Designed miniproteins, single chains. Designs and how they scored, part 10

Each design is a single chain, and the fold is of that chain. pLDDT is the mean over its residues in the fold that is shown.

## One batch from the design tools (miniprotein)

Design m315
Fold by ESMFold2-Fast:
Structure m315 (fold): chain A 81 residues (1-81)
Amino acid sequence: SYQSFFLKGKLFAEMGNYAQAAEAFEEGAKVLEKEFPTEENLLIAANAYNEAAVMYKLANNEEQATKARQKAAELLQKISN
């Protein structure tokens, strides 16, 4: 479930494994987008992409951080229309 990916992301982040934390948050967000794209779930997905961006930055991966922020912004724009 997407919840298990978010829990995994939080646990990796607490361990300082930021790259794997970011990947877990992105995977959870993708599940919400693909399987359950309600406005509420797209907002949760956007927040997860923003958390992934923070984790990628901590992992010194600016390119993936930028891409994750772009995905969050796209989802927020989609639910605002």
Scores: mean pLDDT 88

Design m316
Fold by ESMFold2-Fast:
Structure m316 (fold): chain A 72 residues (1-72)
Amino acid sequence: AVALALALALAAIARANELFKEADKEEDAAKAAGLKLNGVGLIVDGVLAAKKLGKEYGVPEAYKLALEVAKK
């Protein structure tokens, strides 16, 4: 359960890092701030989802949801 929760958090962090890299390349400060805010939101949502899934779902369901989060 804890390992799967960490996998969800890692997937969210990976997506957030993609948004942060886009923000670093963005010259418009407002657009860059929006991308960074979205990245932070993904990390928060990923951590909360990981904690919930660690208690509510078995290994296969938690893995499927981790993949779903990673695709977003």
Scores: mean pLDDT 64

Design m317
Fold by ESMFold2-Fast:
Structure m317 (fold): chain A 94 residues (1-94)
Amino acid sequence: SNLEKIKELAKEVIKILEEVAKIEKDENLRSDILKLIEELKEAIKNEDAEKVLQLMLSAFSLLREIVRKYPDNEKLKEYAKRVGRLTTEIMKLV
């Protein structure tokens, strides 16, 4: 089902955000990442596909900001690209 696929894709984004939180040295940015993880988990639990998409767009925006702060970190660039692709896939399902 579309809902099960949305949950699967959103869980992949949560895993990426958890890895980014381990790399991020700025406490405020790390706090923003952790907040997005918790909000995504809640949206998945509530089966709110539109909220999942909104939060994934926010996650992509935040990751792009982090990549601009660390432009030589190829791993962060890969994470941002992956979240962008996963968000595009969910847009097709919502």
Scores: mean pLDDT 87

Design m318
Fold by ESMFold2-Fast:
Structure m318 (fold): chain A 71 residues (1-71)
Amino acid sequence: MEEILKKYEEEMEKNGFSPEVKEEILKLVEEGKYLEAKRLFAKEKGDATSYTAYSIIMIGDEIDEELKRLE
């Protein structure tokens, strides 16, 4: 959880996202809505299939798989 939040923050800062967009994306990640967070990130970046958004979601998928194994 904390690792994916940090990755989103770093990438949003690098891409100059507005504070409002950053807050919305981080909120989605904290709620476990990784796909929605990825979609919003890709939309803001202007590339629905951007490598950056893909890399972040892959980390999210890995965390989600770990959570499923713990439950």
Scores: mean pLDDT 64

Design m319
Fold by ESMFold2-Fast:
Structure m319 (fold): chain A 88 residues (1-88)
Amino acid sequence: SRELRQRAASLDAAAGVLVAAASVADLSEGSPLPALSEEELRELAKELLTRAAKLAKEAGDEELKEEILERARKLLGEEAAREIEEEV
């Protein structure tokens, strides 16, 4: 459905933002970022990507699901992408 695809895309975009935040968290010795570690931000991104992939699968959109898994692989690495794929 259109709604499931839109929700999947939104969660995928949010995960990208969290990974971007994580990329600078280890380098900054102070805020304006949330008081979350790089590891915590990456784990949140992994959760969002897992939800996004599940929604894409429910929508029957295999192309979107594969795009989300490829983004997970690029942003979080092979192990995280594998774990997401196993949950979906």
Scores: mean pLDDT 76

Design m320
Fold by ESMFold2-Fast:
Structure m320 (fold): chain A 88 residues (1-88)
Amino acid sequence: SYREKMKELLLELLKLIEERQPGSEEEKQAALAKIPALVEELLSLSLEELEEYLERLEKEEPSLGEGQREQAEIAKQLLELAIEEKKA
């Protein structure tokens, strides 16, 4: 399902963030707890809003640092999945 794939990508994104800047266990657990709500929030956005976010991210990606670029690639995949769900 789209929700399950988006949850997997968000987990991967959080893992990359944790590798670059380790937070407290409390902060990590709080971030993990927000994943279902973030998926539903993303899926509640209009197709136009999702496409606008994707375009903005693509414009900014070339100026990002090494670690931020990896995070941007996962964010693009999340937006693309949400767009495909809206088109289906």
Scores: mean pLDDT 79

Design m321
Fold by ESMFold2-Fast:
Structure m321 (fold): chain A 114 residues (1-114)
Amino acid sequence: DKLNAELLKAAAAGDVEKVKELLKKGADPTAVMEYEGHPVTALNLAALNPDAEKSLEIIDLIVEELKKRNKSIREFLEKKVGVAGSDATVLELAKDHGAHEKVIKYLEELLEKY
């Protein structure tokens, strides 16, 4: 699906405006797709962005879209994604790959809230 692939690419790039546009066009915020040889979600890629402010904005856009679509935010945050034996939640992935401390803290706060 081209729309979901563009969402993952925009999330990886920290392109907040493009993420917002693609979600409005019906891109699936929960889509698991291969990105650079690894099965990931847009949330996984957003959390790993080196710009913490862009990362946080995109995470918020994804969470709000999940709410609008009546999807479980907790189930999505706790979903393990990856290849067999190295699958991880978004929080585990963020910690393992050295995501910004502000992003890790926000993901922990989301898990406490939902």
Scores: mean pLDDT 84

Design m322
Fold by ESMFold2-Fast:
Structure m322 (fold): chain A 100 residues (1-100)
Amino acid sequence: MEEEQKRLEEIDRKVFEAIENGDVDALKEALKAHPNPVLQEIADNAESLEEMYELAKKKVDELEKRIRQRQLTPEEADRYFEEGGPLASLAVLLEKKLKE
């Protein structure tokens, strides 16, 4: 458990540093190492920071639509909020970098 927490902190730091440096390959590797399957999917399907931002934003919008349409059980909603936190953070960091 403690080793998993430290690993997540290292991954989060690598994601932040890769985005700040504009390093697409480093960002892909960091996202693939993350246990969140949505972040892994973004890494596998995007080739640039702009494409990663577009995919992240689309995934956030899809998540919000499913919650609003009440198509999720309470347990599913909680799980999507846990997965949505890292996804929303990724979208915000990428937007900031691309507008720089």
Scores: mean pLDDT 75

Design m323
Fold by ESMFold2-Fast:
Structure m323 (fold): chain A 61 residues (1-61)
Amino acid sequence: MENPELEKKLAELKEAGVEIVTVHLADGRKLAYQISTLEEAAKTGVDFGTGLPIAAIEPAE
């Protein structure tokens, strides 16, 4: 799957200085990741750790 919207969101968060993000998975799980580790996952729309689709990415606060 290609997901340019997730890639753009990740780039915006990097520009804002966010280093850790919360990834919302399709099954309702929430996982915290370093932004740099998510660039490939954002392109595919799939979390490599779980194999589940990514529903949303938000800054972790």
Scores: mean pLDDT 75

Design m324
Fold by ESMFold2-Fast:
Structure m324 (fold): chain A 120 residues (1-120)
Amino acid sequence: LKEILEKALAYVDRVQEEMKTLSDEERKELVLQTIDDLINLFKSFKEIAEKRGDKELVDFYNEVIKYLNEIKEKLRSGEITAEQALDAIKEILQLVLEYLDNPEKRKEYIAKMKEIVEKL
């Protein structure tokens, strides 16, 4: 799981570099696709957690999916830029990595994800 999340962070960094040569509309389309890819990734992680009976991890991934969808809608509506959306996603992925080492701090990490999205 951690290795896949580290690769997801590297993928987001690559998307940020690609955006530098794209129009505003192309940036938006690329980041919307990136969000959908990440939502699908977390749905897969959720299914694995469900199979293992890890209800706390399932609930955590549901919160991650929820906040990714909120970022997606803000980007889709034009409330935020592609760059703002991608920065927020990168922060959320970093919090997920930290949570995997500190599961007792679940509520703290969920509160931090909420704050990231509310500040957008």
Scores: mean pLDDT 87

Design m325
Fold by ESMFold2-Fast:
Structure m325 (fold): chain A 95 residues (1-95)
Amino acid sequence: MVEISEEEIKKLAKEEFEILQKAPPEEQELAKKVLEAIAAAKSAEEVIEYWNKLLREEGIEVDESPPTEEQLKVAEATKKLAEELLKLLEKKKKE
């Protein structure tokens, strides 16, 4: 089983936040929209559908098979990562 701890998710969010702060404004705006969409997903399956939509837009062929248990766990971790990263972005705006 792939199990990602909340501490690991917070660490990854902090690292991604520092990377985003160095990106051009256009990339930061796009990343924020992607993160907001992922965080707004109501289920792991919805996160996977959104990710597959992005891959199709980039011309990448997506397997239409039902998600595996591992894919669902990765999607849940991705949603938590997006939520933590958005919290860091909000704190930066406050001071």
Scores: mean pLDDT 74

Design m326
Fold by ESMFold2-Fast:
Structure m326 (fold): chain A 79 residues (1-79)
Amino acid sequence: SDKEIELRKAMLLVRIIGLITEAELKKRQSKDPEKQKKLEEIIRKLEEIAEQIKKAKTFSEIEALEKQIEELEEEIEKL
């Protein structure tokens, strides 16, 4: 339903804000320029996904974006 789609979109946007915050903190704490660059690229990708979430209309679109968020979360954890 539209209500379920909107709720799931809101939850994913909150998750993205948390991941951007975590990546920014890791970037500030790191002394490795290459690691900082990778974290900056992840932040940029998360911001792009947030814009795509706002435009998403179907459950399938949301599931695809959620998978991309999970992959970026794993990349942040490994850095």
Scores: mean pLDDT 90

Design m327
Fold by ESMFold2-Fast:
Structure m327 (fold): chain A 87 residues (1-87)
Amino acid sequence: SSRLEEQRKIAREVADRIRLASLGLDLEDYERIKNIRTEEEREEMIEKLEEAAREMIELFGLKPVGKEQVRRELEILKKEIEEILEK
């Protein structure tokens, strides 16, 4: 059912946004992650995510987020998005 498929997609997108929000990211960042196609783009996005996390630490005194953690989270998120698109 197209309705159930759409609901599943929305639920996963909401889950992904909650995950990104924990890093202080927004819808624009989510869309950029969805559109990553090359390793260079992935590395650029990881650098951006790490910089955003650093800014949050500086402004709000939040716990630091390591580059490796950001990379793993980005790879998981991208795989989940790819799985949604394949279904």
Scores: mean pLDDT 61

Design m328
Fold by ESMFold2-Fast:
Structure m328 (fold): chain A 92 residues (1-92)
Amino acid sequence: SAVEKAEEALRLAREALEKGMEALKISNKEGIPLAIAAVINASGALFLAERALELAKEDPNDPRAERLAEEALRDARAALELAEEALKIAKE
């Protein structure tokens, strides 16, 4: 459902933000730009996921809710991959 997709997107976006922020805290000069990019992308995914969840709860049959939830989920997954790469580089 749109609600389930939006909730999964929120979970992944929050994880991406936490990992991106951790990477930013421990990064040397070389890792900082990627860590910043991870935080920005994670924040964007979180915003979309929250909006998707709001729309899905207002009307579960709204096709915009389903479409936005799917977009949020894709963006959250991408943000998490970026955050994990930033964290990996930061730990080197």
Scores: mean pLDDT 82

Design m329
Fold by ESMFold2-Fast:
Structure m329 (fold): chain A 85 residues (1-85)
Amino acid sequence: SDSEIESKMLQEAKKNEETMKKASDEAYNETLKKALEAGLDLKQAKELGKKAGEKARIDTGKKLADDVYRRRREDRERRLQLQRA
């Protein structure tokens, strides 16, 4: 049913959001640590961390979207093969 599809899409969106948040947090912390170890001040380190986190979130989101597109294409190709068999 449409309600079941909507529920599945909401769960997938939540998982994707958690994955993007984790990637963002990891990139922020890693960049912050490296910047501080390199002798940058805390303000500069936080700014670099924020930018790295934002980039990681966007890159992860794009990867998740590409994976969905690829899977849909592969599913379509399999369906066409089955219809011809």
Scores: mean pLDDT 83

Design m330
Fold by ESMFold2-Fast:
Order: sequence, then C-alpha cells, then structure tokens
Structure m330 (fold): chain A 61 residues (1-61)
Amino acid sequence: GSSMSLLDYLKQRAGERLAPEEKIRLFAQYFDLDLSAPASSYPEAYLLALEKLLLKPPVPP
C-alpha cells in the first residue's frame, strides 16, 4: 500500500545497522506495538521516543 507501516517507518528512521528488523520486532513485543499499523496512526512524539530508544548505541556487556 501507499501508507508506511510502523515497521517500515522504524526501519527507515533507525537504519538496519542500529536497529535490525529482529530488534524492532522484539521491541514491539515488549511495548505491545502493532508493526503492521500505519505509522501515521501513532502520535509524532511517541514515534520520536521509539526512535530514540531504538537508536541507543550498542553497549558491551
């Protein structure tokens, strides 16, 4: 479809290097997010918060 899904939006914004699809899917499971829903159905502030959480740099254990 012409509308961008939440999954596609997060993939585009975060980039595969920092947030691969598997990480996004696990994140969505923790926050009970519908990845198939259009990104526009979520508040912009919420999307920005999700982006910031996904873009956290990798920290070694």
Scores: mean pLDDT 70

Design m331
Fold by ESMFold2-Fast:
Structure m331 (fold): chain A 98 residues (1-98)
Amino acid sequence: HMKSLEELLEELREAAKKEDLEKVKEIIEEIKKHFPDYKSSLEDEVDAGIYLIYASVNKPPEISWEIIDYVIEETEGTGLEGAVLAAVLKGVVERLKE
């Protein structure tokens, strides 16, 4: 009945790409509830950093920054931060490349 973390991260990427803040909030709450002790890999943190640099240069719309800020506020200082930020920022970058 419960989605895997991989499935939730893929849904999160798609929601961020579609600029759907309410869906992003829903998925983040589900991840925090079911995977509170997950620890992001160094690869997740590196990917998040690369995507954030790309987004910063390519000027995404206000709603994309609202999504990024929400995700940072909800996951900052947790093991989830890298994986969740990488998924969100990947979605934002994919939208910018369209």
Scores: mean pLDDT 86

Design m332
Fold by ESMFold2-Fast:
Structure m332 (fold): chain A 85 residues (1-85)
Amino acid sequence: SLEEFREFGRRVARALDEALQMPDPEEAKKRLIEFLENIKKESKDPRLQEFADKVIEIVKKNKDLQKTADEVSLLLNEEMERIKA
């Protein structure tokens, strides 16, 4: 539902903000991946699970946590706008 994707987006944005405030970038990435895996497990929606997988891959492939946050935020905004339409 739209409310589920809106809540998902808020939770991911919060997790990204918390990760950026952590002193150890590798620990921040690990916790962010764990958070996303938990969200994926909580959802019964295949589309949300697929989107969560895409976000996890972005977190894994980028060496810079800020670049990860920027790419994930862009994808979240794009998906939220599609859901609104």
Scores: mean pLDDT 78

Design m333
Fold by ESMFold2-Fast:
Structure m333 (fold): chain A 64 residues (1-64)
Amino acid sequence: MEEERERLFREYADRVKKEIKNPEQQLKAVEAIRATLAEHRDMPLEEVREKLDELYKEFIEKAK
């Protein structure tokens, strides 16, 4: 569980770094991903992934 959540965090953090070039928006996106994982510790990994994907898409749109 914890190892898979850490891998999921790294996966989305890496995507944010590649897609969002603005340093402030990049930091906010990474922090939001971490907060979402912390808030939903008891949520199934599949559902957490869906929430992270939605969050990631919103940050990408804001970075345009």
Scores: mean pLDDT 78

Design m334
Fold by ESMFold2-Fast:
Structure m334 (fold): chain A 57 residues (1-57)
Amino acid sequence: MLFDQATIDRVKELQRDNDLDIDGIAGPKTLMALQRDFDLDVDGIAGPKTLEAMVKM
């Protein structure tokens, strides 16, 4: 699995910063927020570039 506890904590911080539900789940809205921050294609899909951006948070 790609998501350890540290990654979940970072997802929760991203959700808090973007005024989303803080559930630690990388759903479409959370993925779109991450993609916007890293200037990636905003598709809400956890592709290789999006997953790389998550581990660089």
Scores: mean pLDDT 72

Design m335
Fold by ESMFold2-Fast:
Structure m335 (fold): chain A 116 residues (1-116)
Amino acid sequence: SSLSTEEIQKMMLDILDALEAERELSSPFLLPVDLSRFPDWPKVVDNPVSLATIREKVLNGEITTLEELEALFRQAVENVKKYFPEGSVQVLLAEELERRADELLARARAEIESRE
């Protein structure tokens, strides 16, 4: 990619901003899981990931590619599917978040391709 690290970082932050703006969809995934409400979460989920955690990793340079961002979105969805029953509102929201993230990632990849 001919894009700078800073340009790719901005694209990742723009994707996160777009997801977070969809409050009804994103609100359950914005912050780390409330362990007072779900005390067994750490026993089921080894790699907890929230949108806030992903944003911190982007800002500190821990993730620098759209592929790494995509992997963290997948991890967040898989964690929900591991903890909650199939067909639950939590799983349905996680699957919708994944679809929306995939759309935003596809747009970002098309933008990169258009500049190469």
Scores: mean pLDDT 87

Design m336
Fold by ESMFold2-Fast:
Structure m336 (fold): chain A 105 residues (1-105)
Amino acid sequence: SELKEKLEKALKEAEEAAKEAIEALRELAKESESEEEKKAAEEAIKRIEEELKKLKELAKEAIENPSIAEEALKRAEGMRAYFEGLRELAEKGLKAQKEKKKKAE
C-alpha cells in the first residue's frame, strides 16, 4: 500500500527524469560539430529508453509480487538519479558547444 504508492511516485519521477535527459541529449546532438559526440548522445538516448522499459516491466511485476516491490522502488530511485546525472552532463556539453560557437564569431 504505502510501498506501492512510493513505487508509483518513484516510477513517475524516473520517467520525467528520463524525458528531460533525452531532450537535453537531443539538443546536444543537434549542436555538436563532432559525429563522435552526436553518436554518443544518440547511444545514450537508446540506453535511457531501454533502461526505462526494463524499469516499467519490473514495476509491473512488483505490483503482482510484493516481495520485489522494495527492490523495484530502489531501482526506480537509482534510475531517476542516473537519468538526472545524464541530463546534467548533456546540459554542460550543450553549454560548452554554444560557448565555442560564440567565440568563433
Scores: mean pLDDT 85

Design m337
Fold by ESMFold2-Fast:
Structure m337 (fold): chain A 79 residues (1-79)
Amino acid sequence: SLQDITRAFQQIALNLEKMSLEEVYEIAEAAKKGDMKYVTEFLRKLGVDFPEVTITPEDLPYVKQLADELIKAAELVYS
């Protein structure tokens, strides 16, 4: 669901200090390609138990928007 997608990105944003800028770029690029499994597996590595998120082609523009917002947030943290 869109709520699950939003929550996954919110959890990444809350854990930005536990990851490098390069890792954020990798997550964002994977998500933009439709690989939400990469995002949720990364959350699990950070100790966040998050369910598998499946996206449809209709969700992809929203995922891309959230990924771009995540990149901008990370660049502010690491500036």
Scores: mean pLDDT 81

Design m338
Fold by ESMFold2-Fast:
Structure m338 (fold): chain A 105 residues (1-105)
Amino acid sequence: AARDRIRRMARGLGQYLASVLGPELAEKVGDAVAEAIRESGGDPQRTAELAREKAKELGVPDEVADAIAGGMREITRLAREAGLSPEEVADAVKEGMREGAKQPP
């Protein structure tokens, strides 16, 4: 299912972020990107812009913030094609990133 695919993508992103930022900051990024999805109404470009901005506000380095923005653009593009609501996508992304941040490398 598209929601399961999004959750898997978010889990991979959560693992990556925990490895480069640490698990605490990775969890805060997960909350921030879920908020970006809700605020953007699921628009891929607006979600990417808001996710990058929120990540930078949390002290995330530019290169990593750009990776987060790219990941969120792809996730929200797939979600729109699948007809998922912004809230369903935000919840799946938050759950996946939390799971990924806690998983061993």
Scores: mean pLDDT 85

Design m339
Fold by ESMFold2-Fast:
Structure m339 (fold): chain A 64 residues (1-64)
Amino acid sequence: MLERAVEAAREAVRELAAAGHPDAEAVIHDDGSVTMRVGDASATAREPTREAVLEAGRRAAEAA
């Protein structure tokens, strides 16, 4: 789980940077959940799948 969370987070950060959000960050929690942050906006993927983490990243970007 943690390894997949790291891979999903890295991919989401790269995709958001390419989309114009180079300040995008990912925080991986001990339970495997991933919080994506863009500026002052954030969204959390509780299931650390690539799809869920990318969706959280897009939601954070939309809210920023």
Scores: mean pLDDT 78

Design m340
Fold by ESMFold2-Fast:
Parts: C-alpha cells; sequence; structure tokens
Structure m340 (fold): chain A 123 residues (1-123)
C-alpha cells in the first residue's frame, strides 16, 4: 500500500493528539512500525520519550542510534534536533501509553522530518 503524504500524516497525528483518539488511525496511516520494518531497519534513529532513568536501563532496538527525548518535550526537542540527521528514518518509543510518542512524532514532522513512525510499546 502507498503511504499517505507527509501533510496527510501530520493531519492524522494532529487529530489523534487533539481528540484523544485510539491507535487505529495511526495504523491505517502507516504511522506504526511493523515487526518487519524494525528487523530490516539499518539506518534509523530511535527517539526515546521515556524518562532518562528508564533510557539508561536499556534501549528497544540494539545496534541503532538512540536519542533521549524526555518530557517536557517542548524543552528537550530543541536540544536534540541537531543530533538527528535530516534524512533519518525515525522510530519514536514510549512506555505507559502512546501520548508522548504521538506528540513527539507530530513535533518532529512539523520540524520537517518526513519518515517518522511510532514503535509498538510492547516490544
Amino acid sequence: MERPSLEERRKVLREVVENKLGIEPLIEAGLVATREEIEEAKDLVVIDTRPLEEFAKGVPIPGVKHIALPPPLEETLPKVLPEIPKDATIFVHSRGGAGNAIRAALMLMEEGFEDVRILPFDL
């Protein structure tokens, strides 16, 4: 299936954030990473929205670059933006629900990153 445009994906993420919608619109928009995409990805960056203490305990995908983006996202994002390559495939990780991962993905797409996906939180 062809993925929705960047503008359409931003719209879906914004609607999910603003209306507190479930995960289904994100899956339909191709915004949730599949197991195959996770296993085949080589040149990706994982943005980890967990607290720094949880990030220090371990990472969701060994062997790829991980960047901590602990809450509050509005304060930490400007500090980590220079660390993220412009053309990076980005997977956003969170624990205890999708809220911070969904918000971070929207913020990253609004900064101009085109390939941003949500990691399944039960990995």
Scores: mean pLDDT 75

Design m341
Fold by ESMFold2-Fast:
Structure m341 (fold): chain A 63 residues (1-63)
Amino acid sequence: IQKKVDEILSKNDEKKASELIATASTMALVEKKSPEEIRKELISRGVSKELADKLAEIAKEMQ
């Protein structure tokens, strides 16, 4: 149920979501960071925990 709210918020922020996905992909593929490290870095930059978790999951699929 809480995941449904996160999904709606992510869809409403499509433009910013694309930029964050690109950043997470760079950390995973270029910087070779683990999904956990990517999540923590994004949270430290002010990204919400739920969005950071979702971006880390995308990064896992790319590795």
Scores: mean pLDDT 69

Design m342
Fold by ESMFold2-Fast:
Structure m342 (fold): chain A 57 residues (1-57)
Amino acid sequence: ELEEMRRRGEEESERAARKAAEKAGVDVSEVTRVRAVGDSYEVTFSNGSVLTVPAAD
């Protein structure tokens, strides 16, 4: 049960990371952290930049 909830969170984080990387014009491998903040995700890149993307499209 907890494992399934974590898996869904990981999938959403991966989608947020890909969306943020695309908007920033960098490779998704440069994403170091994804954190859920309310209805959005804060994505941190290897260079220290942070981009906020909506949890929903």
Scores: mean pLDDT 72

Design m343
Fold by ESMFold2-Fast:
Structure m343 (fold): chain A 97 residues (1-97)
Amino acid sequence: SAEEERLKAELEAAEKVLEDPEVQEEMLERLRTEQGLDEEVAERRLAAYQEVAEEIKKAVEYLLKDKDEKKAAEYREKAKEIAREAHEWLEQYRAQR
């Protein structure tokens, strides 16, 4: 189905963030050049994106393998909270400069 194809694409995107060094290097370069972040801050932001991707991967796997919408929603909520906390940290960091 179109929904299953979208979920598989989402899984592939998450796996690239977690496992593909080329994607990781491209993300770090964009964080440094487009967002003007120092290397240490860019690396911390990449780590946050990877934590979000890990939770999204779990959510999508529950939908594709088990069709467990409740577990998928739980992991999507965890991903949102990780993203929120990472964004809050970055705003606090920017406010100190």
Scores: mean pLDDT 87

Design m344
Fold by ESMFold2-Fast:
Structure m344 (fold): chain A 100 residues (1-100)
Amino acid sequence: NEQAIAAAQGAVTYTREAKNAAQAGLTDAAIGLLNDAITLLDHAISLATDEEARRLLREAKRHTEKAILALKQGDTESAIKHLDEAIRKAEEAIRRLEAA
């Protein structure tokens, strides 16, 4: 699960950077970073052997997709709430993979 952990950690990093960009009003930059985060989440899901970690990573991906939709609609407040949930779910998945 070392490669799954690295991919998930990368996704968290891009999601945190996207949150900062969104808060600064840099909507296109935020969306670009979130697309990179989704790519890393998909990679982490494909590598993870723990089913609960895969479930949490899929939930993180779903929240990231909802954040992109909210940003496209100009709803930065809703986007940030979804990004905070995505980070929480991805970090929980990382903890489970580290314990495995």
Scores: mean pLDDT 92

Design m345
Fold by ESMFold2-Fast:
Structure m345 (fold): chain A 103 residues (1-103)
Amino acid sequence: AEEADLERLAAIIAERGGSPEVVEATVEAVRGAVARALADGREEAAREVPRAALEAAERAAREGLDGRSVAAGAVTAAGARAAGLPLEEAVEAGLREAREAAA
């Protein structure tokens, strides 16, 4: 469920020190990625966009990255899945971005 994945994503970012503004911007970016995938006729990809964002955020949080870095990873994973990259590749791209944002 999209709402459940987005609620968990918001919670992870906040738990890692992300501001309310960062949480809001991240959720809106993920929703925007879903809308873009649907507009491009990628219905299956659109369905997995919130999952890609959440999985990248969970992996980044497990590595001890801060909320802003976790958020950057989630947005990147969402965009990559929306663009048609396979779920695991999108998550890996997001995790890579989270690590770069933390450096």
Scores: mean pLDDT 90

Design m346
Fold by ESMFold2-Fast:
Structure m346 (fold): chain A 76 residues (1-76)
Amino acid sequence: MLSEKEKIIEETVKKVEELAKKYNLPEEVARELIKMVKGLLIGEVKAGASVEELKKGAENLLKRLEEEMKKIKEEL
């Protein structure tokens, strides 16, 4: 059974994969983004972030990533 924090990380990674597919990002770029997001969230957990703090961090990160992916798609 996944902990609440592990579940948030897994759900966030899945959403990053969905965004990368939606915006047709190169596979290499998608892999690096997933690695970065996972590393950042694990770092927050290791630093003692609460479930609430982790959820807010993940939500803000996903919002910024989607805005950047949308801009990249529009510039192509």
Scores: mean pLDDT 80

Design m347
Fold by ESMFold2-Fast:
Structure m347 (fold): chain A 80 residues (1-80)
Amino acid sequence: ASEEEFEKAMEEARKAAKEALELAKKLSPEERSKVESKVEDLLDEAEEAAKKGKSKENLEKVKKKLEEIKKLAEEIKKKL
């Protein structure tokens, strides 16, 4: 996989994470803490996958973490 594909996937992951964290501010303190922890873990996993090498498998791992972050944001929206 190309460096540009990894950069795009990571930018999308960070943007999705920011959206999820902003939505989490509207939740209870307990639910907010759980969302913040999950987003942090998913971003860390995506960044580690990106660091391990520019392979198609690692790119797919980054994209999977991006989709999990997006799904988390959608779940928060449904609660609001």
Scores: mean pLDDT 81

Design m348
Fold by ESMFold2-Fast:
Structure m348 (fold): chain A 67 residues (1-67)
Amino acid sequence: MEELERRIARLQHELDGLEFIKKVLEEQIAKGENPEKAKETLDFIDKQMEKVRAELERLRAELEQQR
C-alpha cells in the first residue's frame, strides 16, 4: 500500500518539476531567446511528461483497484 503511494508521490514530484521546466521554456520561446533550441528541449520534456503520466495512471489504477 504505502510502497505504491510512495512511488506515485515520487513520480508526481518529477512531473511537477517537468511542468516547471516546461513553463520556463515556454517563456523563453515567447521572449525569442534561442526559440529553436527551446522548442527542441520542450519536445523532449513533453515526451518525458507523457512517460511519467502513463506510469502514474497505471499506478493510480492499481491503487484504485484496492479501494
Scores: mean pLDDT 81

